# Designed miniproteins, single chains, continued (5), part 36

Each design is a single chain, and the fold is of that chain. pLDDT is the mean over its residues in the fold that is shown.

## One batch from the design tools (miniprotein)

Design m17225
Fold by ESMFold2-Fast:
Structure m17225 (fold): chain A 85 residues (1-85)
Amino acid sequence: SSLIEKLKAKAALLLGEMRKFVSDEAYSEMNVLLNKALQAIENGDEKTALEYFDKMIELGRKLGNEKTVKLMEELKKLAEEVFAE
């Protein structure tokens, strides 16, 4: 799906931006969660994909990084749109 390809491209760009302002440990944890969410999207597993995005949002809140939280919420909304069509 071209929509899934666009979502993956945007996710890669968001990870690149996050690396500029989060610790290496936090980046590694978020990268694992994001890749699990993207794999769930490829498998058509909406519930699992959204659960991983929620874990990313929770991690972002614990880190106190509002920009990371906002970017993850926007990415979760895009994933919901991919499943809606």
Scores: mean pLDDT 79

Design m17226
Fold by ESMFold2-Fast:
Parts: structure tokens; C-alpha cells; sequence
Structure m17226 (fold): chain A 60 residues (1-60)
């Protein structure tokens, strides 16, 4: 599904940063769901959440 494809891509990005954790996997799964199936507002929030998550992962 589109949701699975997005989840796989986001998981790979976290893996490349060396910051893949169970908590972050759950967060990217939610982000993937919101991007694939959410409203325009949910998609916008998901993109902001993704940016915050990736920024924090880069700093840790």
C-alpha cells in the first residue's frame, strides 16, 4: 500500500541516521498513515512532525 511504501522510506531514513528505535518506528508508522490517508490538515501536521523527528534524530 501507499502507507507501507511511505513507512519503509521513512524507516530507511532513520536507519541511515543511525537513530532507528522502536519509539521512532511507531512515530513514522503514524506519520505514514496520516500522509497516505489523512486530510490536508493531517498531512500538513504529519510533515511538520516528520521534520521535528528527523531534526531531533540528527542531533542525538
Amino acid sequence: SLEESIYKILKKHLERLGQLSEEREKRVKKIAKDIAHGSEEEKDRAHLELEELMERARRQ
Scores: mean pLDDT 81

Design m17227
Fold by ESMFold2-Fast:
Structure m17227 (fold): chain A 104 residues (1-104)
Amino acid sequence: SRLEAVNKKIHEIHKKNPLAYISVEKLAERLRELGHDELAELAKKIGEAIKNNKDLSQETVDKMEERSKEIIELAKEIQKEDKDSLASRGAAIVIELVKILEEN
């Protein structure tokens, strides 16, 4: 299932780099600064799941799928601002998770 696929990737990210959540938290902060409060809350939930090695809820995954194109577009724009920023690294993680939802 799409839920199982994305949660498997969250656990894999945590195992490879348990500090990756910091980058996602910085993405959430940048999205909030740009006025994208709902997307900032989604990024915050993703960051918490990576931090605590916990599953995302079906509701959160459904919102990620519903807003997938907007998430990818904004994440790519943040990457253009500063390619080496923590927010840019967080954007890369979120793009990877959203692409899993599109492929499953």
Scores: mean pLDDT 88

Design m17228
Fold by ESMFold2-Fast:
Structure m17228 (fold): chain A 67 residues (1-67)
Amino acid sequence: MLISKDQVEKAVVRLHLEGKISVEQANKFGRLLRTKPELLSEEEVRELALEAGFSEEVANELIKLLK
């Protein structure tokens, strides 16, 4: 399944509001996301989350929010 950047950005904002990621992690994720095309796979979103410093648990929660 392909996921839009808008859906990913909304899910990341939600994780930040729930206190699951820092402002620095959210900002790094946003910078990485801007380098990608409009549609991403679940694997690409997971890889970006881990590169931004999200834990595996939080990366899994992000993917779950996108389903």
Scores: mean pLDDT 83

Design m17229
Fold by ESMFold2-Fast:
Structure m17229 (fold): chain A 92 residues (1-92)
Amino acid sequence: SIDEAVERLRSPDPEEQQKAVDELVEKGKEAIDKVLELLTSPDPRVQRAALEALYRSRNKEAIEKLKEIAEKMTDPELKEQVNRLIEYLEKD
């Protein structure tokens, strides 16, 4: 399930984390809201996994919500990564 995939993102095993990203990408639109929430996680590993899932899913429906999240972000590095993701999704 989506919740189980989210828990696996916290795994110290890179293979388990990659499988969790693969599962979230496979779930597509059904997982998008949960993946977007993970961008605001205090865990940098979870944030990176969420970014990877969003890049791989290429789901344009995420664009508007990503813009809202980016506007509220206080971390300048993460905000820049989210802005690059938005640009990537828009140019497709």
Scores: mean pLDDT 80

Design m17230
Fold by ESMFold2-Fast:
Structure m17230 (fold): chain A 96 residues (1-96)
Amino acid sequence: SPEQEEALRKAFERLEALEKELIDQIKNTKDLTDEQKESLIKWIKGQVEEAKKALRRALEEQGLSPQEIEERTEAILEKLKDHFETSLKILTRRAG
């Protein structure tokens, strides 16, 4: 439905905004090597692309409501943030 496509579009915009935020944070973290920065950026981009694919597939296969799209998007964003923050803390503690 148009409302489901709008919810999915909004979800993709939120995922892309988080991707940009996390990449900017990685680039500004002095305690990371260039190789670690490249690996984290690649991982973030991969997670966002997989999340987009998973949401579209779930809409097509399960017929997600707009509310269910928003709820799944919130869960994905929070898990990605938590995983990123944990990974960053581990890497920066080992660097110094």
Scores: mean pLDDT 86

Design m17231
Fold by ESMFold2-Fast:
Structure m17231 (fold): chain A 88 residues (1-88)
Amino acid sequence: SLSAAERAQFEVTLTILDALADAAAAAGKDDEAAEIRKLRDQLRAAVDAGASSAELEKIAQQALDTAVKALGEEKVNAVILETFKKLQ
């Protein structure tokens, strides 16, 4: 089972993936937005099922790779930073 700190970190990751999916959809990248949302839901289900950290990181990385493909690395980094600012 995940610690409270590890669960909090995954809640931040899920929020970032939601923001990246919204940014991809806003850019007209509907297929990539749908894939990010699917991977976000898989990450939530895997956390709830008690999956290993390696498996959770793999799902998160697949979602980030999809976001980079849709938006480019610079835009992905900007969305991540703005999401962190809103969570403070």
Scores: mean pLDDT 85

Design m17232
Fold by ESMFold2-Fast:
Structure m17232 (fold): chain A 78 residues (1-78)
Amino acid sequence: MDEVKAKVEKAVAPFDGKVTKLELKNGQLKSVEVVVKPGSDLRKVRLAVKKAVNYNTGGGFMGDMIEERMGTIVVREE
């Protein structure tokens, strides 16, 4: 949980973004919501968030978190 939140916050920091919701279900990501400053490139923000929460291929430390990866990603402006 903390690692996923930190990764998302880091990914959206350039957009003055903040993680508004982060939900897990059975140890897997269910949903994440991020709010960014008005006028931000929402497509770029969404891609950054998606990479931050989804891009951990392979086993090891986060293997159980990444395996299904059908969580919802929402990006909004303030």
Scores: mean pLDDT 65

Design m17233
Fold by ESMFold2-Fast:
Structure m17233 (fold): chain A 63 residues (1-63)
Amino acid sequence: GVREELRRILEERGVLTAADAQAIMERHNVSAAEVLRAALDLVAEGLGTISDEALQFLLSQMK
């Protein structure tokens, strides 16, 4: 699922990129809000960070 793929990316690279966020949205057919929520939960767990570009991308998709 979305959370499992996000967890893998953050555990392996420590950062979520805009390309990662876009690929997850397309592959799982989920909203930017769902990706952002799951990513923020994992960041709160200490697994990594969201890049500024990824955050801006996700927020732009929520307009």
Scores: mean pLDDT 86

Design m17234
Fold by ESMFold2-Fast:
Structure m17234 (fold): chain A 93 residues (1-93)
Amino acid sequence: SIDDFIDRLRQRAQQALDAFRQGDLDRMVEILTQMAAEIATRMHLHGAPESEINEISDLLVEAARRGRAGDLDGMQQLLDQAIDRVERVFRKT
């Protein structure tokens, strides 16, 4: 279901934040990369426009950049924005 997918993305975001808190930036980027791939795959299957998929991918890239810079709050805000955009795309149908 859509709710199961959004819950999974929230769990991935929490895992990335936990990796950041542990100083494991490689693990953080790995999780965000997996999250981006899962989002792109599901949005393509849903028939979402490529522009929306790219904009959400850019939010995750920026979240990783903020995480590498030590900006936990900025990373969390961008992850929340990405998940909210995914949820809105799926609920438009």
Scores: mean pLDDT 87

Design m17235
Fold by ESMFold2-Fast:
Structure m17235 (fold): chain A 93 residues (1-93)
Amino acid sequence: ALEEARRYGQQLADLAASHGADAEAQRIRSYTQQAIEKAEKGDGDGALQYVLYVQQAASRAVSSVPESERPAFAREAERLVKGLFEAVKKALE
């Protein structure tokens, strides 16, 4: 349930921070927490909107990554965002 969502969000934030995107790492943590809180309240639209905000923060974090590392970073970030999205969707079932 929402524990998987929190784990994916934390892994994504850690990935962003490891590449110097500290501001986006903080936003990823904050937006993940908001998505979880919305899902717990049964606000599916609000929960998924915050997952989209996490995706946007991850996309902005790419600019902090050295050009040679961006493809690998983007691939891992997409995997973690997908995991977060699926975990939030499952929690709304």
Scores: mean pLDDT 87

Design m17236
Fold by ESMFold2-Fast:
Structure m17236 (fold): chain A 70 residues (1-70)
Amino acid sequence: MEKLTPEQEAEYVRDLVLKAGLSPEEADRVAEETKARVEQLIAEGREHLAPSVVTGLVLRAIGDRLDAEL
């Protein structure tokens, strides 16, 4: 399988956070943060950490949204 690109990881995160109830605007922000972080990991030769980093970003975005509604 080809490695996931930063763009593909960002699209995956965007879909997940939209399903979790984030607005399209919030989802776009999280997707851009994911893309930037994955690009940084690739530049550092740390692509193997991308799944864990992506999971952490999704969980943080959902948590921040819940805090904003409380």
Scores: mean pLDDT 75

Design m17237
Fold by ESMFold2-Fast:
Structure m17237 (fold): chain A 100 residues (1-100)
Amino acid sequence: MSPAEQAERELLRELFRLFTLATRRHASLDEVRAQAEAVLAAARRLAEHSSPEDFARAADGVIRLIEDFLARNPDLPAEVRAVLRELIAELRRLKEEALA
């Protein structure tokens, strides 16, 4: 497996861990924030091993997955929804930086 393929798989694993934590009734906001930071760190690693165009495509895919998750889970606490929206904003920023 290439470093880019490994980094993409790590990003998706961290993302799905975040979704699992976000839906847990007893997960703390600090745990959700820490996992969002792990997703962002994995996205930065993918950017280091990918072309700008490949990273932009992967970032768009992750953003869509988060937007779909928010749409399917309207009952998420407002603070958790805010963390996920902030993560979308940070991923968009990384995408624009990669394409510059």
Scores: mean pLDDT 87

Design m17238
Fold by ESMFold2-Fast:
Structure m17238 (fold): chain A 80 residues (1-80)
Amino acid sequence: DEEVKRQLEEAQKALDEGLAAADAASKGTPEEARAVGAEQEARFKALGDSAKSPEAQWEFRVAGAEVKARFQAAEGAIEK
């Protein structure tokens, strides 16, 4: 329905924004990558908790996991 469709579109937008934030964080310090990564993790948790359907909840969980992995990779890349 309209609400579920909106949440699926929101999941895709949040994924795109989170990946862009991880790319930007990769150009900073490991501390900055950790801080922004924690903010994004909290964001995806809130989106998942607000999900109106199991499908939307799954999409938020998958997107959140992918963004978290990208922030962890960004932090590792900066450690030099």
Scores: mean pLDDT 81

Design m17239
Fold by ESMFold2-Fast:
Structure m17239 (fold): chain A 82 residues (1-82)
Amino acid sequence: AADVAQGAQLYKANCASCHSLDPASWASQSEEYLFAYITNPSKYGKTVMPAFAGKLTEAEIWAIAAYIKQANKDAGLSKPAA
């Protein structure tokens, strides 16, 4: 299982400079998709986002993907629609 707390720290260090700290906007994707995207974003037409293959381990990229999914779940629970 991926470490969500590690994923949060890695997201803040590696992603927050270009993305907001709230990753919920893309959390509808699978963890597998997020892993593939973070590993090589150029495969998906993103030329300004750096590839993290070789910069982070596979375990670290999985931790980021798990954090993104968990942040979306937590955001849904923190805002009652009533």
Scores: mean pLDDT 64

Design m17240
Fold by ESMFold2-Fast:
Structure m17240 (fold): chain A 80 residues (1-80)
Amino acid sequence: MPSPEEEADALIDEYRKKIEEIISQIKNPEVRKQMQQMADTGIENLRAAFRAGSLSVEEVRRGLEGLVALVKQRLAEEKA
């Protein structure tokens, strides 16, 4: 069974890939850059909070799901 640290790192890697795929669909290069910076900052904040014992693996997953929702919303706004 993976450790909580290994599970958190695997989740972050999985969601980072999903987020990057969504961001790659954004046509505006400035919006794409802003979304990438926001996602990178959000992921590192979640990783740091998990390492500090402030978040559980499940809370990290919820935070990552929130980042996915946010980049999907921005992609949808570009299409509107």
Scores: mean pLDDT 84

Design m17241
Fold by ESMFold2-Fast:
Formats: C-alpha cells, structure tokens, sequence
Structure m17241 (fold): chain A 112 residues (1-112)
C-alpha cells in the first residue's frame, strides 16, 4: 500500500543520511570500533531494503528490520560523534544529518 511505499522511501533517505554522517566521522578520525558497528548495521539495513525492492512490493517485516538496523547505526554514530574531536562545521553537519535521519525513522515507524 501507499504507506509501505512511503516508509520504504523514508528508510532509503535515512540510510543515505547516516552513510554521509559515517563518511564525515571517518574522515575526522572518530573511533574505528564504533564506526565499524555503524557500518555493519547500515549494511544490514541496505540488504533488507534491497530484498524488499526485489519482491516488487515493500515488505512490512523487512522494513521493520531495516528500521531496527538503522536505529542501531544511529546510536553508534551518536557515540562516535561524542568521542570525536571534530571541527565545528563538521560537527554541526553530522548533528544535522543524524537529526534528519532520526525524524525520517520516526515517520517510517508511524507508517508501519
């Protein structure tokens, strides 16, 4: 239905925002262990969304799994941000990306 299609779009957008945050944190020497955990969960979300897309219709269980994986990635990226020594401009950009991703994840959950 239209709600599942919208949830899928929001989750793809959240994934892209979190991948951008990961890149900035990697370029600024954030803790590698936290970044690796985030990257693993982003990869799992990407697989769940990819499988849902191949099925031709968004699958609610796969979208719920993608939300769980993206929320875990968000938590690891937040911890990495707290421990990283970033230039102010880079910190503000990461904070914005993580906030926008959280809002999209919240909206996606409301549609499921």
Amino acid sequence: GEELERAFELLEEALELLERALKILKENGAPKDLLLEAEIHLGMARISLGVSKVLGEPDKDLLELAIEQLERALEYLREALKKADLPEEAREEVEKLLREAEEKLREARELL
Scores: mean pLDDT 90

Design m17242
Fold by ESMFold2-Fast:
Structure m17242 (fold): chain A 87 residues (1-87)
Amino acid sequence: SAEEQKEIRERLAKELGVSVEELEEMIKKLIEEAQKVAKEVNELSETSSLEEIKEWLKEKGYEATLKLLEIQEKAEEIRKELLKKKE
């Protein structure tokens, strides 16, 4: 939900020590950089695990895509914690 996404962003921003606005600008820039290599990443993702993709991104120096994946994993952890609190 929109409310759940807002709560995830607020908590993610707090954990990273930035404002929500700073987090949104950072994510926007990371997405723009990640789009430049999206085809290569998508082709690798068809046959590779998340851990294999992360190692490949490190070896290639695709730091923006790697950082975006790390942020997405952190957001998913926060989402799971929020779901547990509602039960």
Scores: mean pLDDT 79

Design m17243
Fold by ESMFold2-Fast:
Structure m17243 (fold): chain A 100 residues (1-100)
Amino acid sequence: SYLEEMEKIIEETIKRIEKALEEGASDEEVLEIAKEGLKKLKEIAIKNNLPFEEFKKLLEEFTERVVKVLKEHGRYETAKEVAELAVLVINEYEEEYKKK
């Protein structure tokens, strides 16, 4: 199931972020991991014509989990950047979904 693949990407991305934070990775490195996860989720959603509302809910839940982990590690500015990036990805998906 592509939904199981998307959930696996979410869990793997969160684990990669947690590991990077524990290893003292830069804000830029952590942001790149989040960007990669968002890109993969968007790609799978596009290929499978996931309804916009379901994609939005999935990305919002993913973003809330990432933001929580970042805030727990004191990375407040990176948390804000991830949230802003997620909004941009959601808006791009909405535009692509409406054109089909």
Scores: mean pLDDT 88

Design m17244
Fold by ESMFold2-Fast:
Structure m17244 (fold): chain A 75 residues (1-75)
Amino acid sequence: EEEERLKKIQELAKKGFDEKTKLYSQAAYYRGLAIEAEKKGNKELADKYRELADTFKKSADEVQKKYDEEIAKLK
């Protein structure tokens, strides 16, 4: 009973960390694309990539919050 609960908490913590890390990596990738688009004079495309980067960063923060809430339910 208790062992099963602790195992689920550990599994959720790992999944949250992995998903958050992946989303931050996506944010960094799109920031790089925004810089390249700006260098090429494509300001509209650069702005779209910056918006995507900010969206992925916010999604990473939301993923952390959701997994923290799911873990709290198991306590």
Scores: mean pLDDT 82

Design m17245
Fold by ESMFold2-Fast:
Structure m17245 (fold): chain A 85 residues (1-85)
Amino acid sequence: MIEKVREEARKRAEEVVDQLPDSATPEEILGRVAEEAVRLGKELAEKYGLDPQEVIELTRVEGVNAASEAYHRRLAQKAADEAAA
């Protein structure tokens, strides 16, 4: 069950980041990811009969990590492009 929670949280965070325009601020991105993580965590906790607080914490951590990785990956891509030029 925990693996499915992690995967759904990552997928939801990536979808949120991908759906937002390039003009979106870090605050807007993190806010949307956090909102979706809370909703998803509550839904999954009810669905699997788990502690809502624990699941919400898990979806938040996983979602924030996925968003952070996306930002870091974007920075790494720009650095790689400059090095390859």
Scores: mean pLDDT 76

Design m17246
Fold by ESMFold2-Fast:
Structure m17246 (fold): chain A 107 residues (1-107)
Amino acid sequence: EGREKAAESAEEGAREASEGANAGDKSGPRAGMGAGSGAATAGMSAGAARSSETPEKAAESAEIGARGAESGAKSAIELGASEEGKKAAEEGAEEARESAERAREAA
């Protein structure tokens, strides 16, 4: 149960990061690049969490995803994303962080 809840939290964070990246991409290809990279990392990490043998490993994967989303949001800002795109990327990263915290608590 703990492992499954941690994996679900990681998947939720990956979805929020992806939604943030998609909002950034609508502002232009360059606006979404950083956020898109972070969302991809969060997605991969969610998959790793689902495949993890223990709740602790699932939580560790969720943490990696949250860091990826945060790095992606920072890159979106540096690459000159629109204000709307920056906001969406930052919100996605924040949700990914909260999901990683929930995954750690579930472990």
Scores: mean pLDDT 72

Design m17247
Fold by ESMFold2-Fast:
Structure m17247 (fold): chain A 64 residues (1-64)
Amino acid sequence: MTLSEGLEKAMRELGLSDEEIEEILSLPGGLRVPKALGRIYKKGGVDSVIRFSERYGQALRDHL
């Protein structure tokens, strides 16, 4: 799994729409995670941000 695939999966699992995911993945790499965190926080607050970080952190560990 690539980091981009891991990010997409984490965003989808936390309830981002396909349109929101497409918008975020169209950004330069360094801006994708901050934008995703902001969207996730707006939808589910701190608990959703923690779950996102766990899922994306797993993708980072699997890639590195």
Scores: mean pLDDT 76

Design m17248
Fold by ESMFold2-Fast:
Structure m17248 (fold): chain A 69 residues (1-69)
Amino acid sequence: SSLLEEARRLLEEAQALLAPLKDSTSPEVQALDRAATALYLELTAPNPDPARVRAAVEALRRAMAAVRA
């Protein structure tokens, strides 16, 4: 599986996790929203940088784990 496929799947998981939390002001939820936005921007860049995509994926995984804890 390509890095971009993994990143898109993770972004969909993050969006599903965020959907019921749309009105939350918790620091963990705000961090998750920022991490998801950052990954979206890296994926929609004209020439996605694999190193930046990997960094954004790892940041998003950490943010999702924090919200699920």
Scores: mean pLDDT 86

Design m17249
Fold by ESMFold2-Fast:
Structure m17249 (fold): chain A 79 residues (1-79)
Amino acid sequence: SAAAAEALKQKTIAALEEEIKTIKEMEKRGEITKEQAEALIKAIEEAIARVEATTEDVEGVILKLTGELIEKAKEVYEK
């Protein structure tokens, strides 16, 4: 349903915004570098924008974005 799709978008955006807060706190504690934090935050902000723009196949878009964010995290940590 449209209501379920919208609820999923809102929940996903809220979760991604919380991840940005977590990354910023990790950077402040010296657990990750500034460059790692900036790369991860940029990827998450781009993912939020894509979720917000999504009007069809919300679940499919979120699944694809999840895979892309996992690969980006690997790239950032593995160089």
Scores: mean pLDDT 85

Design m17250
Fold by ESMFold2-Fast:
Structure m17250 (fold): chain A 82 residues (1-82)
Amino acid sequence: GELEEKAKEIAEKVYELLKEGKIEEAQKIFYEGTKELAKKYGIEGAKEAARIALEILGEKGVSVDQLQELSIAALEALEEVK
């Protein structure tokens, strides 16, 4: 669906930044992407997209510590648009 497509786009962009060692930029993109999805699809839609993106990143071998930081960024984005 459209949310899955958006989650995949965010995951791909974040993964490329992480491969380049641009960890802060990757976290910012995940934060801003979650925030924009929340504005368009609501909190529950953004939560689902963030969950899908984190699953994709985990399958690509992103570390548990980095996934945790991205999860925190997503939660902070959701609180700001609430």
Scores: mean pLDDT 87

Design m17251
Fold by ESMFold2-Fast:
Structure m17251 (fold): chain A 84 residues (1-84)
Amino acid sequence: SKVEEFLEEVNELLAKIVEELYKNNEIDIKESQVKMAKKLLEKLGASEETLKELEKNKDDLEKIGEIVSEEIRKRLNELLGKKV
């Protein structure tokens, strides 16, 4: 679907931005990934509880990825559910 394609593009864009900034020695890649995950969640309208869980798990990149993926999945389900 167009929504799934868009979310894949978002994930690829975030990865490319982090890689470019890291190659330029401008940022710490881990800190950048956490910061970008937080901004993405905020833009998606994630709850304060979700943002708090991100902060709790800021040292676990795998868990951060899971939190972001779950919020994206939730938004996809809401978009698909509104078609009924």
Scores: mean pLDDT 71

Design m17252
Fold by ESMFold2-Fast:
Structure m17252 (fold): chain A 70 residues (1-70)
Amino acid sequence: SMEEQLKKLLEELAERVRGLAAKYKEAYPDAEVTVTVDEEEGVSLTIKNSEVEQSFSLTTEQLRKALEES
């Protein structure tokens, strides 16, 4: 079902984002790296240090729409 596909996609993205966060933290130990994963809100990553502040997010609604358009 689409709900099963959405849940699997969310789990895969969460794992990937956590992996990226871990690699970034290893390379830049002084950076503040925050990963948020929620079944309703989606996945977000925020990276903050003295030189850069970057954030991105993929909401569950955006992921659902992507699956529906596929």
Scores: mean pLDDT 77

Design m17253
Fold by ESMFold2-Fast:
Structure m17253 (fold): chain A 74 residues (1-74)
Amino acid sequence: MKSVREALEEAYKAAQDEGNTKASELARKAVEHADNPQEAARYAGEAATYAIDSGAHQAALKFGEAFKRAVEAA
């Protein structure tokens, strides 16, 4: 199955492709913490909320998946 790091890297790419600078910054922080599932979940959850609020739909979906993977790994 997809790793937490892979899910977070997909979210980072989606945020960059959508031109959402703030969502991509949050995704990068989550990737930096990918080896810590609890911290990765925290950043991914916050990034998902921001992406939803800012209309970054593809990034929001990818952050939601990354959050789910991180929670399962914690």
Scores: mean pLDDT 76

Design m17254
Fold by ESMFold2-Fast:
Structure m17254 (fold): chain A 58 residues (1-58)
Amino acid sequence: SLVEQAESLLRAAEDFIRQGRLDDAELLLGAAIEKAVQAGPEGDALRERARELLETVA
């Protein structure tokens, strides 16, 4: 599902942040936001979490 895709992208982005790979994390956070938006209201919490993380790496 789109929610599961957004969750997977968010988890991968968090892994890249831990590794100090901030440019890679930024790309995955952008993709996670896109999938979360497409999922509609079910993706809202994932979208906000991804935006918060994006502010720390961008």
Scores: mean pLDDT 84

Design m17255
Fold by ESMFold2-Fast:
Structure m17255 (fold): chain A 88 residues (1-88)
Amino acid sequence: SAMEEEELRRLAEMSKAVLIGYAATLKNKEKYKEELEKLLELNRQIATEEDEARRRELLEEAKALAEEIIKEEGATEEMMKEIIEELK
């Protein structure tokens, strides 16, 4: 969807770990519904945050959440490659 495409583009600018975590949630949306909703809300807050220090805090929260999803799902470099190719 358009919302998911825009979200992936923004996450690509943040870090590879966040992208992989997001990819894992896309495959198991029902399992990770709460985490996905939190990632989307964090991304929305980051996009509108003008304070650089607060933006970094929000990015760290998003990265931590993504790392937990990566650990649980065993997300791979393969998932990241597929997303990067779709964003080109």
Scores: mean pLDDT 65

Design m17256
Fold by ESMFold2-Fast:
Structure m17256 (fold): chain A 60 residues (1-60)
Amino acid sequence: SHMEELDAEIDRLFAEIQELEKKAQQSKNKTERYNLFLEAADKAIEAINLIMQKKELERK
């Protein structure tokens, strides 16, 4: 179902964010850490949008 697809995508994004945060924490290069942080932030925004979409579908 569309709801199951949204849940799977949200979970995938959270897993990717966690991995990016881990890589940023382990990086010794400041520029690399900033870039990894920005990538994680972009995925977090994407996850928020999907969560909002899911909430709208649950309301209907």
Scores: mean pLDDT 86

Design m17257
Fold by ESMFold2-Fast:
Structure m17257 (fold): chain A 116 residues (1-116)
Amino acid sequence: MKKVLIKVTVTKDPINGNVFASVVALEIDENGNSKIIETYTDADGDIDKVLERVEELLRKALAEGKTAIVQFTDLDTGETRTFEVKSEEDLEKALEWLREYLAPVKFTPAPFLKPT
């Protein structure tokens, strides 16, 4: 086993604006054979659960000394993004991007006017 491919596919409910998300993890061997190792679907807009599942899959791949690939697809916009995750830093960057994209509303206090 050399690679784990994590496919994250999203669409928005046109009525309530909630994000529907599907996470599919595939293990790819040296011969190019793929096997589904995990699936997760969220229909309630629980972005934190989606991100938790992606993080668990990425951490497992890194613990096994493998490269993980995150492929993101937004079915409504056609937006696609691919992340190669080889380290903890790559993992953090992928999760930060996904969190920002999947957030239904993002309001952040000005960091230099109100230190945490």
Scores: mean pLDDT 74

Design m17258
Fold by ESMFold2-Fast:
Structure m17258 (fold): chain A 100 residues (1-100)
Amino acid sequence: SLKEEALEAVKYVLDKLLELAKELADKETYEKIEKKIKEVLEKMKSLSPAEALDLAIELLEEIRKLGQEKMDPENAKIFDAAIDELIDQLEKLREYILSK
């Protein structure tokens, strides 16, 4: 279903972000990111596909700010670039869903 495709895409994107955060962030920042991801994935179970994608994009922007505050400048730049790519992927999927 369209909802299952959206949820799987978001899980994939958030898993990739979490892998990168493990490399670039300290333990405290990583644990904050992991907790936020788990909370959002739980909330998404009750949302429409478009609402779930909007919430995921909002989460990625929140995590971007946390990276900018907590990471060194080089790591923050790598993390920011990765988040831009992941947001682009989710926005393209959102456009696809809304075009149906």
Scores: mean pLDDT 85

